# Ledger of designs, part 48: designed miniproteins, single chains, continued (4)

Each design is a single chain, and the fold is of that chain. pLDDT is the mean over its residues in the fold that is shown.

## One batch from the design tools (miniprotein)

Design m13646
Fold by ESMFold2-Fast:
Structure m13646 (fold): chain A 106 residues (1-106)
Amino acid sequence: SIKELAEELIELLDEILELGMEVLKVAPKEEINKIIGLILRVIGLKIELELKLEKGTITKEDLKAAAQEAIDIIDELLKNKSIPDSLKQQLQALKQRLQALLKKLD
């Protein structure tokens, strides 16, 4: 159960990375550094979860914290007014999947 939820969260983080790279391609110059910072935060979360999962030390609290951080990152990406509506819809759908995962952790 915890392992399956961790694997699901890692998959969702990969999808955020893909969408974050698409946001980066359409971002105005002044937003580039901010979006890079958000992408690096997703990479850090993924590395932390994969390491804890491999070591068998992953906790429910680790998953809750990472899922909430991922939601916060999506909210920051959604503040970019230059992104196409299709990309916004994909980010919002991904946020809903993270919120559903977070509810399973309660």
Scores: mean pLDDT 89

Design m13647
Fold by ESMFold2-Fast:
Structure m13647 (fold): chain A 99 residues (1-99)
Amino acid sequence: SKYEIYAELALISGELIAQSIYLKDPDNPENREKATKLALEAQEAAELARQGTQEGIERAKELLEQGRKYAEELIANGPASVKETAKAMLEKMKKLEEE
């Protein structure tokens, strides 16, 4: 369903944003805390979106817009493994927008 797609994209977006924050300084406790908090917020947004709530869908859309920006940066400058995830996320976002 479209709700499951929103949930999946919220999780992927959250992972990309968290990974981007973490990679800037992996040994920095503040960056680690920010990355962890964002991952948890993305999980909550995904669950709410999966339930079809307006709040969940709007939070997922916000994460998608942020995730798109971070995905483009990670594709340009990130590690190979993260580049593949970023490319997959952008493809899923494009497919969702075509619906």
Scores: mean pLDDT 79

Design m13648
Fold by ESMFold2-Fast:
Structure m13648 (fold): chain A 113 residues (1-113)
Amino acid sequence: KIEELKKKLKELLKRLEEAALRTARLLLETTEDVTRAIGRALRLIGLVLDAELAIEKGDIEAFIKALRELLELARELLEEYGARSPELARAAEELIELAEEAIKLAEELKELL
């Protein structure tokens, strides 16, 4: 069961990385406030890297923390920019769903340790 959860988390993390990069690119294309958009895009990418580093180190608490911050940021991006771009809205929604599922599996893994 632990091995199955770890495999699912790695698969979700790859999809989450792809969704985060897509959201970041669409954010840069959507807004006239390029400086703020760059800051938000870099934070989004940074949180994905934090999650990747945490899981590599076996730090499940840090992994969950990074995913929760990523989820909050994705929700903020959807609220602020979703109405400006249907593509960005869809990418942010996918990112939210993936982050929620990854948090759920990470919490299950934590309970088994």
Scores: mean pLDDT 83

Design m13649
Fold by ESMFold2-Fast:
Structure m13649 (fold): chain A 105 residues (1-105)
Amino acid sequence: SMKEKQEELKKLAKEITKLALQLAKEIITHSEDVTKGIGQALRLIGLTFELELAIEKGDYEAAKKSAQEIKDFALEILKTSTNPNINSLAQQLIEKTEKLIEMLS
């Protein structure tokens, strides 16, 4: 049970990282402000490294915090983006981060 939950958390974190990397690429590609776009992309990538590291260490409080920050980032992107690919990726990222947060609650 607990070992199976850890493997599910690791799998979900990898899915979050994959979606975040796709979103980061779309942000850089479609940003009107390239410097701001790069900054946003780097922040998102950094948060996914923190999430995966926290899960690997079994630091579930840090993992929940990183997942919440990734979710908040995706919610903020949805408020400012009119790009359908960015919006789709951000929505999927919100869904996966919410699932991970619920598993850690």
Scores: mean pLDDT 88

Design m13650
Fold by ESMFold2-Fast:
Structure m13650 (fold): chain A 93 residues (1-93)
Amino acid sequence: SELERLKERLDSLPVSEFNAGAVFLAGSVLRSAPYKPDERVPLLFLKAGEIYLALGDVEQARTAYELGLEAAKEVLGEDHPLARELEAKLRAL
């Protein structure tokens, strides 16, 4: 799927503050767009949160996971695997 291909590309990104910020910004821009809710948004925030957490930035990771969970529930539904993963990541912080 397109989401699986996006996940593979995101998983190849080096852990850096620049990459965390760039992915977070991409999620924020797509979330604010005047279009149909974008299913890439939850995945972008999940990845941004994972990079922030790897850098030790728990507060930015929490913000990213919260925004990702909100988007996942809106676009994919609360029972979707991605929503459950975001809830688990947030609970583990």
Scores: mean pLDDT 85

Design m13651
Fold by ESMFold2-Fast:
Structure m13651 (fold): chain A 64 residues (1-64)
Amino acid sequence: KTHGEIGLAAREVIETGDPTPLKEVVSEKEYERLLKAIDAGREAGRQARAGVPAGSGYGFYKEE
């Protein structure tokens, strides 16, 4: 198992929503952790695409 295989499976889950490829390359415990990380990444990406202002009143960046 390589990081590349896990990365490709995670990418497929993000693109298709099908968790099957990820289950084939990791254990159930690793699968749950990676799925949670993917969900967090999707949420962060959604916020970025929604045009949330950077800096002003948002703790994402350093203060002024």
Scores: mean pLDDT 62

Design m13652
Fold by ESMFold2-Fast:
Structure m13652 (fold): chain A 70 residues (1-70)
Amino acid sequence: SAAERALEELRQRVEELIERVRSTKGANAQDAMLEFARAGVEALRRGVDRQAISDLQYQFDNAINEAVAA
């Protein structure tokens, strides 16, 4: 379905953003957060479940916290 494709695309984007945040030790965290917010809104519009987006947000927030704490 369109929602399944949108969720897969969001997962891939989140993995890319997490890698970027980790590789820069949090230097680009604000830009990554903005990109995630935009991608999340688009995924919701394409029918992705709010809980799935929330789970990805939790994973992303943990990655940011770990990167800036290091």
Scores: mean pLDDT 84

Design m13653
Fold by ESMFold2-Fast:
Structure m13653 (fold): chain A 59 residues (1-59)
Amino acid sequence: GELEELNREGREIGQRVYEELGEEAAEKVMNAGARALALTGDVRAALEAQREMYEELAG
């Protein structure tokens, strides 16, 4: 379902960040998503937070 697709996309972002920027950057991206999820209860907000952190770290 949609939730499975969003979770998969989040994992793919985390994996890409790990491969491109390393473990510390991947941890920051995943933590940004987890924080957004805790604050909003919205998996889409979590995914957006992951993307924003990735963009910040990638330059």
Scores: mean pLDDT 81

Design m13654
Fold by ESMFold2-Fast:
Structure m13654 (fold): chain A 95 residues (1-95)
Amino acid sequence: GEELMVEQEHRTAEQLPEVTEKLAEMLEKKGLKELAKKVREAGERVARELAASRTLEEVLEAGARAVAEAAKITSDGSKHREELIKILEELKKEN
């Protein structure tokens, strides 16, 4: 039913800010403060875009790729890129 779909979208949107904050904290701990700030800002923008008409899965995938590219540019750290993609993929599967 339509009610079930609305509740699922709402729950998924609520989780996104928490996960982007935890991800940003991890990046700050590793000394990537600029990337952490960009991740927090991107998470806020992604949450707004989700409300428009996109599925969270597609939004999270796009976000993961954007953050991975930013990590490559900022630190040239391929390990950070892979860690970020993995965390966002796990969140995507949690619904």
Scores: mean pLDDT 58

Design m13655
Fold by ESMFold2-Fast:
Structure m13655 (fold): chain A 88 residues (1-88)
Amino acid sequence: MLSPEVQELVRQLIEAIRNRDYRRAAELARQLSKLDPKNSKYYENVAKLSEELIRAREEGDQFTADILESLLRMSRSVLELELRRQEE
């Protein structure tokens, strides 16, 4: 079960992705990877995708940025599903 602290950080991560604040998303995902080792693979993936998206945007690679944004939206859906399981 996710602790209340982890659940709150997951909500913040979901909001960061919704707001396209990928720097904050990467930071939150890295924290969550340490605090919730059972789901660390999802958080590591979110952090990696967020970091790659920041690079693509800085390099002006809009095609790669669009693909990475789509992958992050999918990762957000997985996180929303995990959060819903904790609310049951």
Scores: mean pLDDT 83

Design m13656
Fold by ESMFold2-Fast:
Structure m13656 (fold): chain A 75 residues (1-75)
Amino acid sequence: TLIEESVNSVYNKNFSEGTKYFKKLVEEGSPSELGLHISKQLEQIGFTEEGKKIKEHSKEGNSEGSLKVLEELSK
C-alpha cells in the first residue's frame, strides 16, 4: 500500500520517496491517522522532533501539516 511504501522509504532515510508516497495519500483524501505510522518510524530512526510534529498534525486531522514536515526533511 502507499502508506507501507512511505513508511519503508522513511525507514531507509529516503525522505524524498517517502514524501512522494505520502503526498499521494493526502491527495486521495486518506485518513490523517496514517501519519501516525510515519511519526513512529521517524522517532525510531532518530528524527524525534519531526516525528512528534507529524504525530500532532495527525491527531489534529492536518495531513497537509504532516506532508510539509516530510517535504522539509527532503531538502
Scores: mean pLDDT 86

Design m13657
Fold by ESMFold2-Fast:
Structure m13657 (fold): chain A 70 residues (1-70)
Amino acid sequence: MEAVEAAMKGAEHLRKGVEAIRQGKLDEAEAHLKEGAEYAEKAKSLELMYKGNKAMIDGLQARLDAAKAA
């Protein structure tokens, strides 16, 4: 049960991180990426949710890196 809640909270943080990048709030996006990654790690026993969250983390990190380089 706790792992499911962690996966859901992780997904919410990653979604908010994507929104923060779209708004140009890179510091907020980094904070959300960090929180999302920590929650995803706690939820890794739920393999399917972990894989989904990891894909979102990788995508968000790539977009954040690109935004900082621009």
Scores: mean pLDDT 75

Design m13658
Fold by ESMFold2-Fast:
Structure m13658 (fold): chain A 99 residues (1-99)
Amino acid sequence: SMAAELERQKIIEEAAEYVLKRAEPIVEEARAKGETDMEKVVDRIIEESEPEAAEVLKIVKEAHKKLRERELSDEEQEEYKKKIEEALLKLYEELEKKK
């Protein structure tokens, strides 16, 4: 149903916001230090993240690496979107268990 799809989207957005808020202080520290190697910054965020959040970031990193090497097909873009959404749903489930 449309209501179930909207609820799923809210969950994905909440999990994504959690990852971004956790990453923000690491990104700001890197910028303050003049770090221009964003791959090193992403690796630091992955290292400091819990396993479920680290999995989301690893998928995003892989997708961006491939985009730098070549254009992704529409099918590959949809596959990465699905993988990211599934990882975010798993992260949300784990966060809810800790509340």
Scores: mean pLDDT 82

Design m13659
Fold by ESMFold2-Fast:
Structure m13659 (fold): chain A 83 residues (1-83)
Amino acid sequence: SVWQQFADLVTKYVSKEDMEKLGEEVGRLLLTLGKPELAEEAIRLGKETQKQIEENKDDDSKVLDIKSLTVDRLARLLQEALA
């Protein structure tokens, strides 16, 4: 399922702290669903999140919150694509 692919991407890239790559791969998933505008948003979101993580790298709790919020936002883009 598309949601299983999303879950696998989250598991792989969140643990690696590679939110830019997560955004790119979710963007590719959104492109396969015919939603290029949502794909572009996912790519931008990943890049912005990676910047926020770098700016807050000494605050583990804040980094976890940033990651969680971005995963939720990416999930909403996927939900919108499937609506």
Scores: mean pLDDT 89

Design m13660
Fold by ESMFold2-Fast:
Structure m13660 (fold): chain A 90 residues (1-90)
Amino acid sequence: YLEEINKLLLEMRDLLLEGYYNSKDEEIRKTMLELIELLGKIKDAINNKDFKKAFEYIEKARELAEKLPEELKKQILEKLEKIEELIEKM
C-alpha cells in the first residue's frame, strides 16, 4: 500500500508542477504550490503512521483542489480518494 500511495503522491505533484508552469493565474499558481506542500505533509504523516493527521491533510488538500481548473481538480480529487482507500486497508 505505501508504494502505491507514494506513486499517487508523486503523480499528483507532477500534475500540479506542470499546471504551475503552464498557468498565468497567480492565485491558481499559489494554490498549486500549497497543494504540493500539503502532499509532502500527507506523505510524512503516513510514514509516521499518523493516519489521523494524514486524513486531516487530505481534507485540506480537497478544499484547496476545489480552486483548481476543472480537469486538474478531477485528477487530484480522484487520486486523494484512492489514497484514503489505501490508508483504510493498512
Scores: mean pLDDT 86

Design m13661
Fold by ESMFold2-Fast:
Structure m13661 (fold): chain A 80 residues (1-80)
Amino acid sequence: SMIDALREALEAVETETDYEKFLEKIRSLAPHLPEDLRRLLLTLAENVVEAKKRGEFKKADFYKQLLRDVLRAAIEELES
């Protein structure tokens, strides 16, 4: 379900430290999400990975925080 995919994505953002596994997990869950949310989450996840590869850790943390906030907001909206 969409809410289960969102919860699993949030868990991956909070617990997965391997950036390649993290991105793979988000990509695997994306097909279960609405188009607009899917695009936003993939863009943010890719930005986290790109920033980490460039050694831009503060920028990566910023995108990771945005990704977490977007996922939490989507879950809360669906539970309302």
Scores: mean pLDDT 82

Design m13662
Fold by ESMFold2-Fast:
Structure m13662 (fold): chain A 118 residues (1-118)
Amino acid sequence: MEQTLEQIRELMRKLGYSDEEIEEIIEKLKGPLEEAYRLANELMAEAEKNNTPLNLQLAMTLGVYVLELAVRETVRVREKIKKGSEEILKFLKMSKEEFENMSFEELVERYNEKLRKE
């Protein structure tokens, strides 16, 4: 787990996230990841008690791995959104604060108006 979180931190830092933004995202990801590891460990312990086939233990291990991949995919999606929002802000010549205060419909209309004028 720790090694996975460190790799995510390094990737985010390379993509221009601040240390504060990185820690906020890591904090949100740490809880779900720890919960998945806890559940996998509980299921493994139950499997051992109930003489469950080895394939169940492998399935539980794969479950944790799939969650790690989902966490990595979530970070990648957020990175694409951040880059997209920065490009949109530059194109629309608006501040991040204005962007966050606008509805999705208002943003779409403003973007379309900018395209129509060019």
Scores: mean pLDDT 61

Design m13663
Fold by ESMFold2-Fast:
Structure m13663 (fold): chain A 84 residues (1-84)
Amino acid sequence: MKVKLVAKASDGDVYEGERELADGVGVGIATSTQNGETAGVGGIDLKDKERGDAAVTNENGESYVGKGILDEKEKTLTITAERV
């Protein structure tokens, strides 16, 4: 399933991208809406197809962990992540 990624970081930045998920699992790349920096979005694992754990690593090697929520009708995966 092709989804839009929206990752909200605890520093207030928002990263956007697109990725294909297979059975609720996927990896992707998202780009900061504030400065154009690229973040790798890995380890998305959606339990019950709607909610799961997510991990994000930006280009500076900073790691974030958080939660993903999938809206299947809108095909949008929203991730809220906090820095580790």
Scores: mean pLDDT 67

Design m13664
Fold by ESMFold2-Fast:
Structure m13664 (fold): chain A 107 residues (1-107)
Amino acid sequence: SEGLLELKDLVNELRELVGKIRQAILDNKPEDEVRKLVEEALRVAREFIEQAKKLNLPDEIISLAEEVQRILEEMLKADKETRYRLAREASELVDKLFEKIDELIDS
């Protein structure tokens, strides 16, 4: 259960970072600032996947986290318009990931 609380902290950090990415894009922040936020979100997503695998979480949860990682990696190569769309998609998947982790804690 301590491992599930750690995963909840990681998914909350990921939610905050994706929110910051979306806001930085809307505020026309420099590309290096947006890139740093995406790189930090990637670090958190990778850490989440590693911890989820160690806890033998369902493949559905691991697959959702891997899809978030893929979208974040795509954002590093994308233009501004595509990057905002990808950040919105990542936000939706991270919210689903949060719901799945919360369900495991409350069950």
Scores: mean pLDDT 87

Design m13665
Fold by ESMFold2-Fast:
Structure m13665 (fold): chain A 72 residues (1-72)
Amino acid sequence: MTDEDLRRQQAINRATTEGLDAYYQALKQGLPRDEALKIAEDVIRQLGDQYGLPQSHVDAIIANVKAQVDME
């Protein structure tokens, strides 16, 4: 892996973690699951823009977070 590839992977991991955290924090505040998912999606999109992730990676992170929470 190059340093660039490593930074990209770290950005993906951070966006995924922050998205999941936002989802569970929204649920803790009493928001319904659908609204919590929208908040998580917004957080992932903002972090994706901040880290310069391509839209395909942002879309994959959102799909992964949705799949993760649907398994619970």
Scores: mean pLDDT 81

Design m13666
Fold by ESMFold2-Fast:
Structure m13666 (fold): chain A 94 residues (1-94)
Amino acid sequence: MSLEELEERLTELFRKMADALEKDKDEEKVIEYENKALALVYEGYRQGHPAEELKRVVERAAREVLEKVKDEETKKRLEKLRNSILAIIDSLEA
């Protein structure tokens, strides 16, 4: 998986998380999409992508979605989800 492909897949997952939070009010779907995002990040790390590159990809993917979200509560929740994923990546660089 390329970093470009990873960014596209993560952007789609953040978009699905935003929709689950705002439109569906479905916390189970949010958790499922977060777990899928974490699995993709972990796969990228196992394939030899440095944690710093993975962090940049997550930050760019989340930013693209956040710029389009108008609901402030959804923005705050999505920022927390982004920060949770980034914290897990930081644990890989221990």
Scores: mean pLDDT 85

Design m13667
Fold by ESMFold2-Fast:
Structure m13667 (fold): chain A 70 residues (1-70)
Amino acid sequence: SLLEKALEYVKEGKVDEAKRLLTQVILKSPDEKVRYYASLAKFYLDLGDYKNAIKWLENAIEYKKTGKLK
């Protein structure tokens, strides 16, 4: 998925590529919660806060798979 690929890019330091994929999720995902969590991940990437960006990317991926966050 685009979210899993964005997470890989963040871990590789490919921040601009990760932001591009997150922008696609934010604009095109049918799920409002997925868009919201992707927006939070992008917000933290824009701040250079990669730990929080990864957290919200993982939350978006989990929600997309299970429909729930923990």
Scores: mean pLDDT 84

Design m13668
Fold by ESMFold2-Fast:
Structure m13668 (fold): chain A 72 residues (1-72)
Amino acid sequence: MDEAEIRELVEKLETSPDEEERREAALRLGEIGGEKTYELGKEALQRAASHDPSEEVRNAALAALISIEESI
């Protein structure tokens, strides 16, 4: 998987003002999975799961973390 795509998704998850964009970024990171996604995205997904103002984004980030960990 392309590292640039993972980094772009992490940036969207951390910085997008749009709840839908952050939610989609988290879900896409989960779909990509694998060790590289875990290395680059774990901390951002953990922050989103705990601290994102949107419950939908927090749930998506938690689901993504589980999916990525199961893919390794």
Scores: mean pLDDT 85

Design m13669
Fold by ESMFold2-Fast:
Structure m13669 (fold): chain A 107 residues (1-107)
Amino acid sequence: SHMEERRDIVDDLYEQTLKQLEKLNDPNLEAAKRALDIAREIAVERGFTEEQIQLLIYGAVRLAKKYPDLPEEKIRELLEKMAEIVTEHADDPLAALQAIDELIDSV
């Protein structure tokens, strides 16, 4: 199904990101994993493209790095807002990236 194919792409990008964080010995790996798990669910539900998935992954990792102790409910709220930014800026990924950075910096 289209949903299964989308999930495979999301899962591949998710696993590649986790492997890179593990290789770098990221001190916030557990926080990043929690944020990435939520981002993965959102990306599948929204039917995101590979570029949109990458933007949401960027936001999830940066959020976890800056705020490793955020509760899951707040992480989900912020990632849903990032997903909306990614959706609204589908034709301008640089504007999406800037808006994600501004959102994270406003927390």
Scores: mean pLDDT 81

Design m13670
Fold by ESMFold2-Fast:
Structure m13670 (fold): chain A 80 residues (1-80)
Amino acid sequence: MEEVEKAIEAIEKGDKETFLENLDKIMDEARKLKDYGTVIEISVMKSIAERNPEIFSDPKAVKEFIEILKKIKKRIEEIK
């Protein structure tokens, strides 16, 4: 899932705009798969990132977001 990889790269570089754009793309794909759990999880992540821009400079927060995104990628890949 290219959009997850692009979101991870963007957050590691502190590129908020590209990160948020790729979260929207992941959310659209999740809606098509009727994976509403992922839609909610990405929506929460987007809200946190928009309200707390300091997250992009916090290595712990960045690592946590990356781990959530990796779990989402694995879950989508399991939907065959």
Scores: mean pLDDT 83

Design m13671
Fold by ESMFold2-Fast:
Structure m13671 (fold): chain A 60 residues (1-60)
Amino acid sequence: MEEKLKEAKVSAIGISQNPDGTWTVAGLAYDPAAGSHRIVDVVVADEEKAKEIEKRYKEL
């Protein structure tokens, strides 16, 4: 999964806290082979992990 995101170039949209205390990292991945954008959302247990994933998406 992560390898495909790196190849497709992912743009982070943002992070948000869910009512249950988990965090969602929202992203858009552009797939050059398909010529389209894909929504990639990841739910993590805490804010630190969400920020780490968002940072990785911004660096791609």
Scores: mean pLDDT 66

Design m13672
Fold by ESMFold2-Fast:
Parts: structure tokens; C-alpha cells; sequence
Structure m13672 (fold): chain A 86 residues (1-86)
């Protein structure tokens, strides 16, 4: 029982950090990410962009931020649902 709770809490916390990072970036730097956050965001965007490129959808790379945010929100909701059942 404790293992499932800890795993769900970890997923929730990781997803929340991604959501907070992307929301903070969107409010503080609409045109360009802050230099401090660039390495972390670049890693997230590269993953999404690589998938889009594999599909031949390289033109959708500017939407990588929105796609990443939506995925993080979905993971957080799943983790919260698991925690509610515990």
C-alpha cells in the first residue's frame, strides 16, 4: 500500500514541477525562455520535437510547449486519482 502511494506522489510532484515551470515561463518570458530554465525545457521540447519529426510533422515543433503541458496535466490527474483511492 505505501509503495503505490509513494509512486503516485512522485508522479504527481514531477508533473506539478513541469506544469509550474511551463506556466512560469509563459508568464515571465512570452518570446524566449529564461536562461536558467533553458536546459530543462530544451530536454522536454526535444523529446516532443523528435516524435513530431519522426511523424514528418516538423512544422508543429512550435506546439511542443502546449503538447508537453497537456501531457503533464494528464499525468497529474492520473496520479491524483490513484491517491484519492488510497
Amino acid sequence: MEEKKREAEKVREESQKIIDLLNDLSLNSPSAPPEEKKPELLALFQGTAARLRAEGREDLAPLAMQITLKQAQAKKEEAEAVLEEL
Scores: mean pLDDT 66

Design m13673
Fold by ESMFold2-Fast:
Structure m13673 (fold): chain A 69 residues (1-69)
Amino acid sequence: ATREEVIAGLEAAGGPVVTVEQAAEGLQRAAGWSPGTARAIARAGFRAAGHETEASAEDLVAGMGRAAG
């Protein structure tokens, strides 16, 4: 999935600010990942972004990029 597709999926799930569960649901829709994979990636993104409960879609995507690179 492209960065834009991931952001769109996250925003569709939770709006401009998403929880870990909403992020996992958005990633499942955007990337077609399994629930377990989507939740693991969402948690890693939140951890890398420095957020525990909720984050903007852009902050989460930036966090996932840092965790991956």
Scores: mean pLDDT 69

Design m13674
Fold by ESMFold2-Fast:
Structure m13674 (fold): chain A 90 residues (1-90)
Amino acid sequence: MAEQERRIKEETRRLTSMNQALINLTDGYKAVNPADLVGSSSKAVEMGSKMVKTPREGGEAMERFAKRTLSDDAAADVRQAQAELERYQK
């Protein structure tokens, strides 16, 4: 039981980190200029928002935005957290 609780804590921590990255990405996106960053943004923004509800689908869109807006490091963090979460829940 203790191990299961620790696993749940870790999974929650991963989701929280990904959510923070999403918030930071959204703030950066708004600060620059949405039109300049994303020409056809509605699908990508919706996917990013879905990251909170469906991390797998939103993670890919967020990774793409992170690469464009923040850095490869931010994109790698999103991808790694996503992979760890999926591995952890198996």
Scores: mean pLDDT 53

Design m13675
Fold by ESMFold2-Fast:
Structure m13675 (fold): chain A 80 residues (1-80)
Amino acid sequence: SLASTYVNLGETYLKLKKYLDALDAFEKAAKLAPSPEEAKKAYQTALVYAQLILKYEPLSPEQRQQLETKVQEYREKLKE
């Protein structure tokens, strides 16, 4: 599926350390998911990786703020 293609793209960006591109790909996978449950799984994956990046990776203040915003967005999507 197209959603699965974006999950694979996100994993590829993570290997390349292109973290914001990876999270964008997981967000697109969630939006293209054929069911709410599959969308939640994609957002859960994005949330886990965003939290790991915030904890372990050196980030600029701008990158940190952008990731913290994405974490809040993912948490809100998972409440639905």
Scores: mean pLDDT 85

Design m13676
Fold by ESMFold2-Fast:
Structure m13676 (fold): chain A 91 residues (1-91)
Amino acid sequence: SAEERARERTIAFLEEALREGRAAGVSPTALEFAEFVIWAARNPEDEEGMKKKLREMQKRAGLPRELSDEELEERIKRIREEIEELKREVE
């Protein structure tokens, strides 16, 4: 489908950007977030999986407060919107 092709092109673009970021010495935290975005693009329907991964990243980062489900849902909504925007920009 056109949606599947757009998704795969977007993922390929993000994976290339991630490889370049690793080679350039971008921070581990930024790379981990980029890997999360790639995972979210591959699993757009798995909101619970996204919440779990974001909580695990938050725990590893040592943040002083756990994010609420509502805060996670808003972040996931924003990430989904950014992925959809990127799909429109990728050839």
Scores: mean pLDDT 79

Design m13677
Fold by ESMFold2-Fast:
Structure m13677 (fold): chain A 76 residues (1-76)
Amino acid sequence: SAALEWVKEAKKALSPYMFNDPKVKAELAVVAYLLEQGITDPAEIAKLVPNDEEAIKLAEEVYPKLSEEVQKLLNE
């Protein structure tokens, strides 16, 4: 899936420290959710990803809605 491939590339590009930052993890979860909904345009994704605090709240809501493979990758 586009979401799974995107999260894998993000994990490779980010240090383990950055990848495990709660704000970074929240942004990754929200982007993965949008990709799984079929929103793949980077400009559209940028408009839909909220600011830091709201991203964390949205990530908590959407995380259980992500595919199991994406959830596992974000939790590793």
Scores: mean pLDDT 78

Design m13678
Fold by ESMFold2-Fast:
Structure m13678 (fold): chain A 118 residues (1-118)
Amino acid sequence: SLPSPFDELARIRKEGTPEQQEAAEKALKLVKEGMDAFSEGNYRKAAELFEKAAEIVEKELGNYDVAARLYTMAAQFYYAAGDLEKARELYEKAVEFARKSGNEDLAASIEAQAAAME
């Protein structure tokens, strides 16, 4: 199996430059808070926290593959919260970043997930 986005962030936090380590730590903290919100049934809060984590990964790490995966999780949580507009917006963004990363298989997988919501 391919490593999860969380495994890649944990690797960057351990092995990256000081700036990359700080960004990865911030993203992982938001992911943990988002998972806690999800376990409590607070899908909107989970979505917002995963979106924030994805923005850090996009803007501070330039890791479009991990950003695409985190935006996909945020979109899934927005859908669960009933925010269909936000879910579609983040699925489209995730597809764009999967393509930017050169991962066409990931882009196709995200498009299939978005289509299943219609």
Scores: mean pLDDT 89

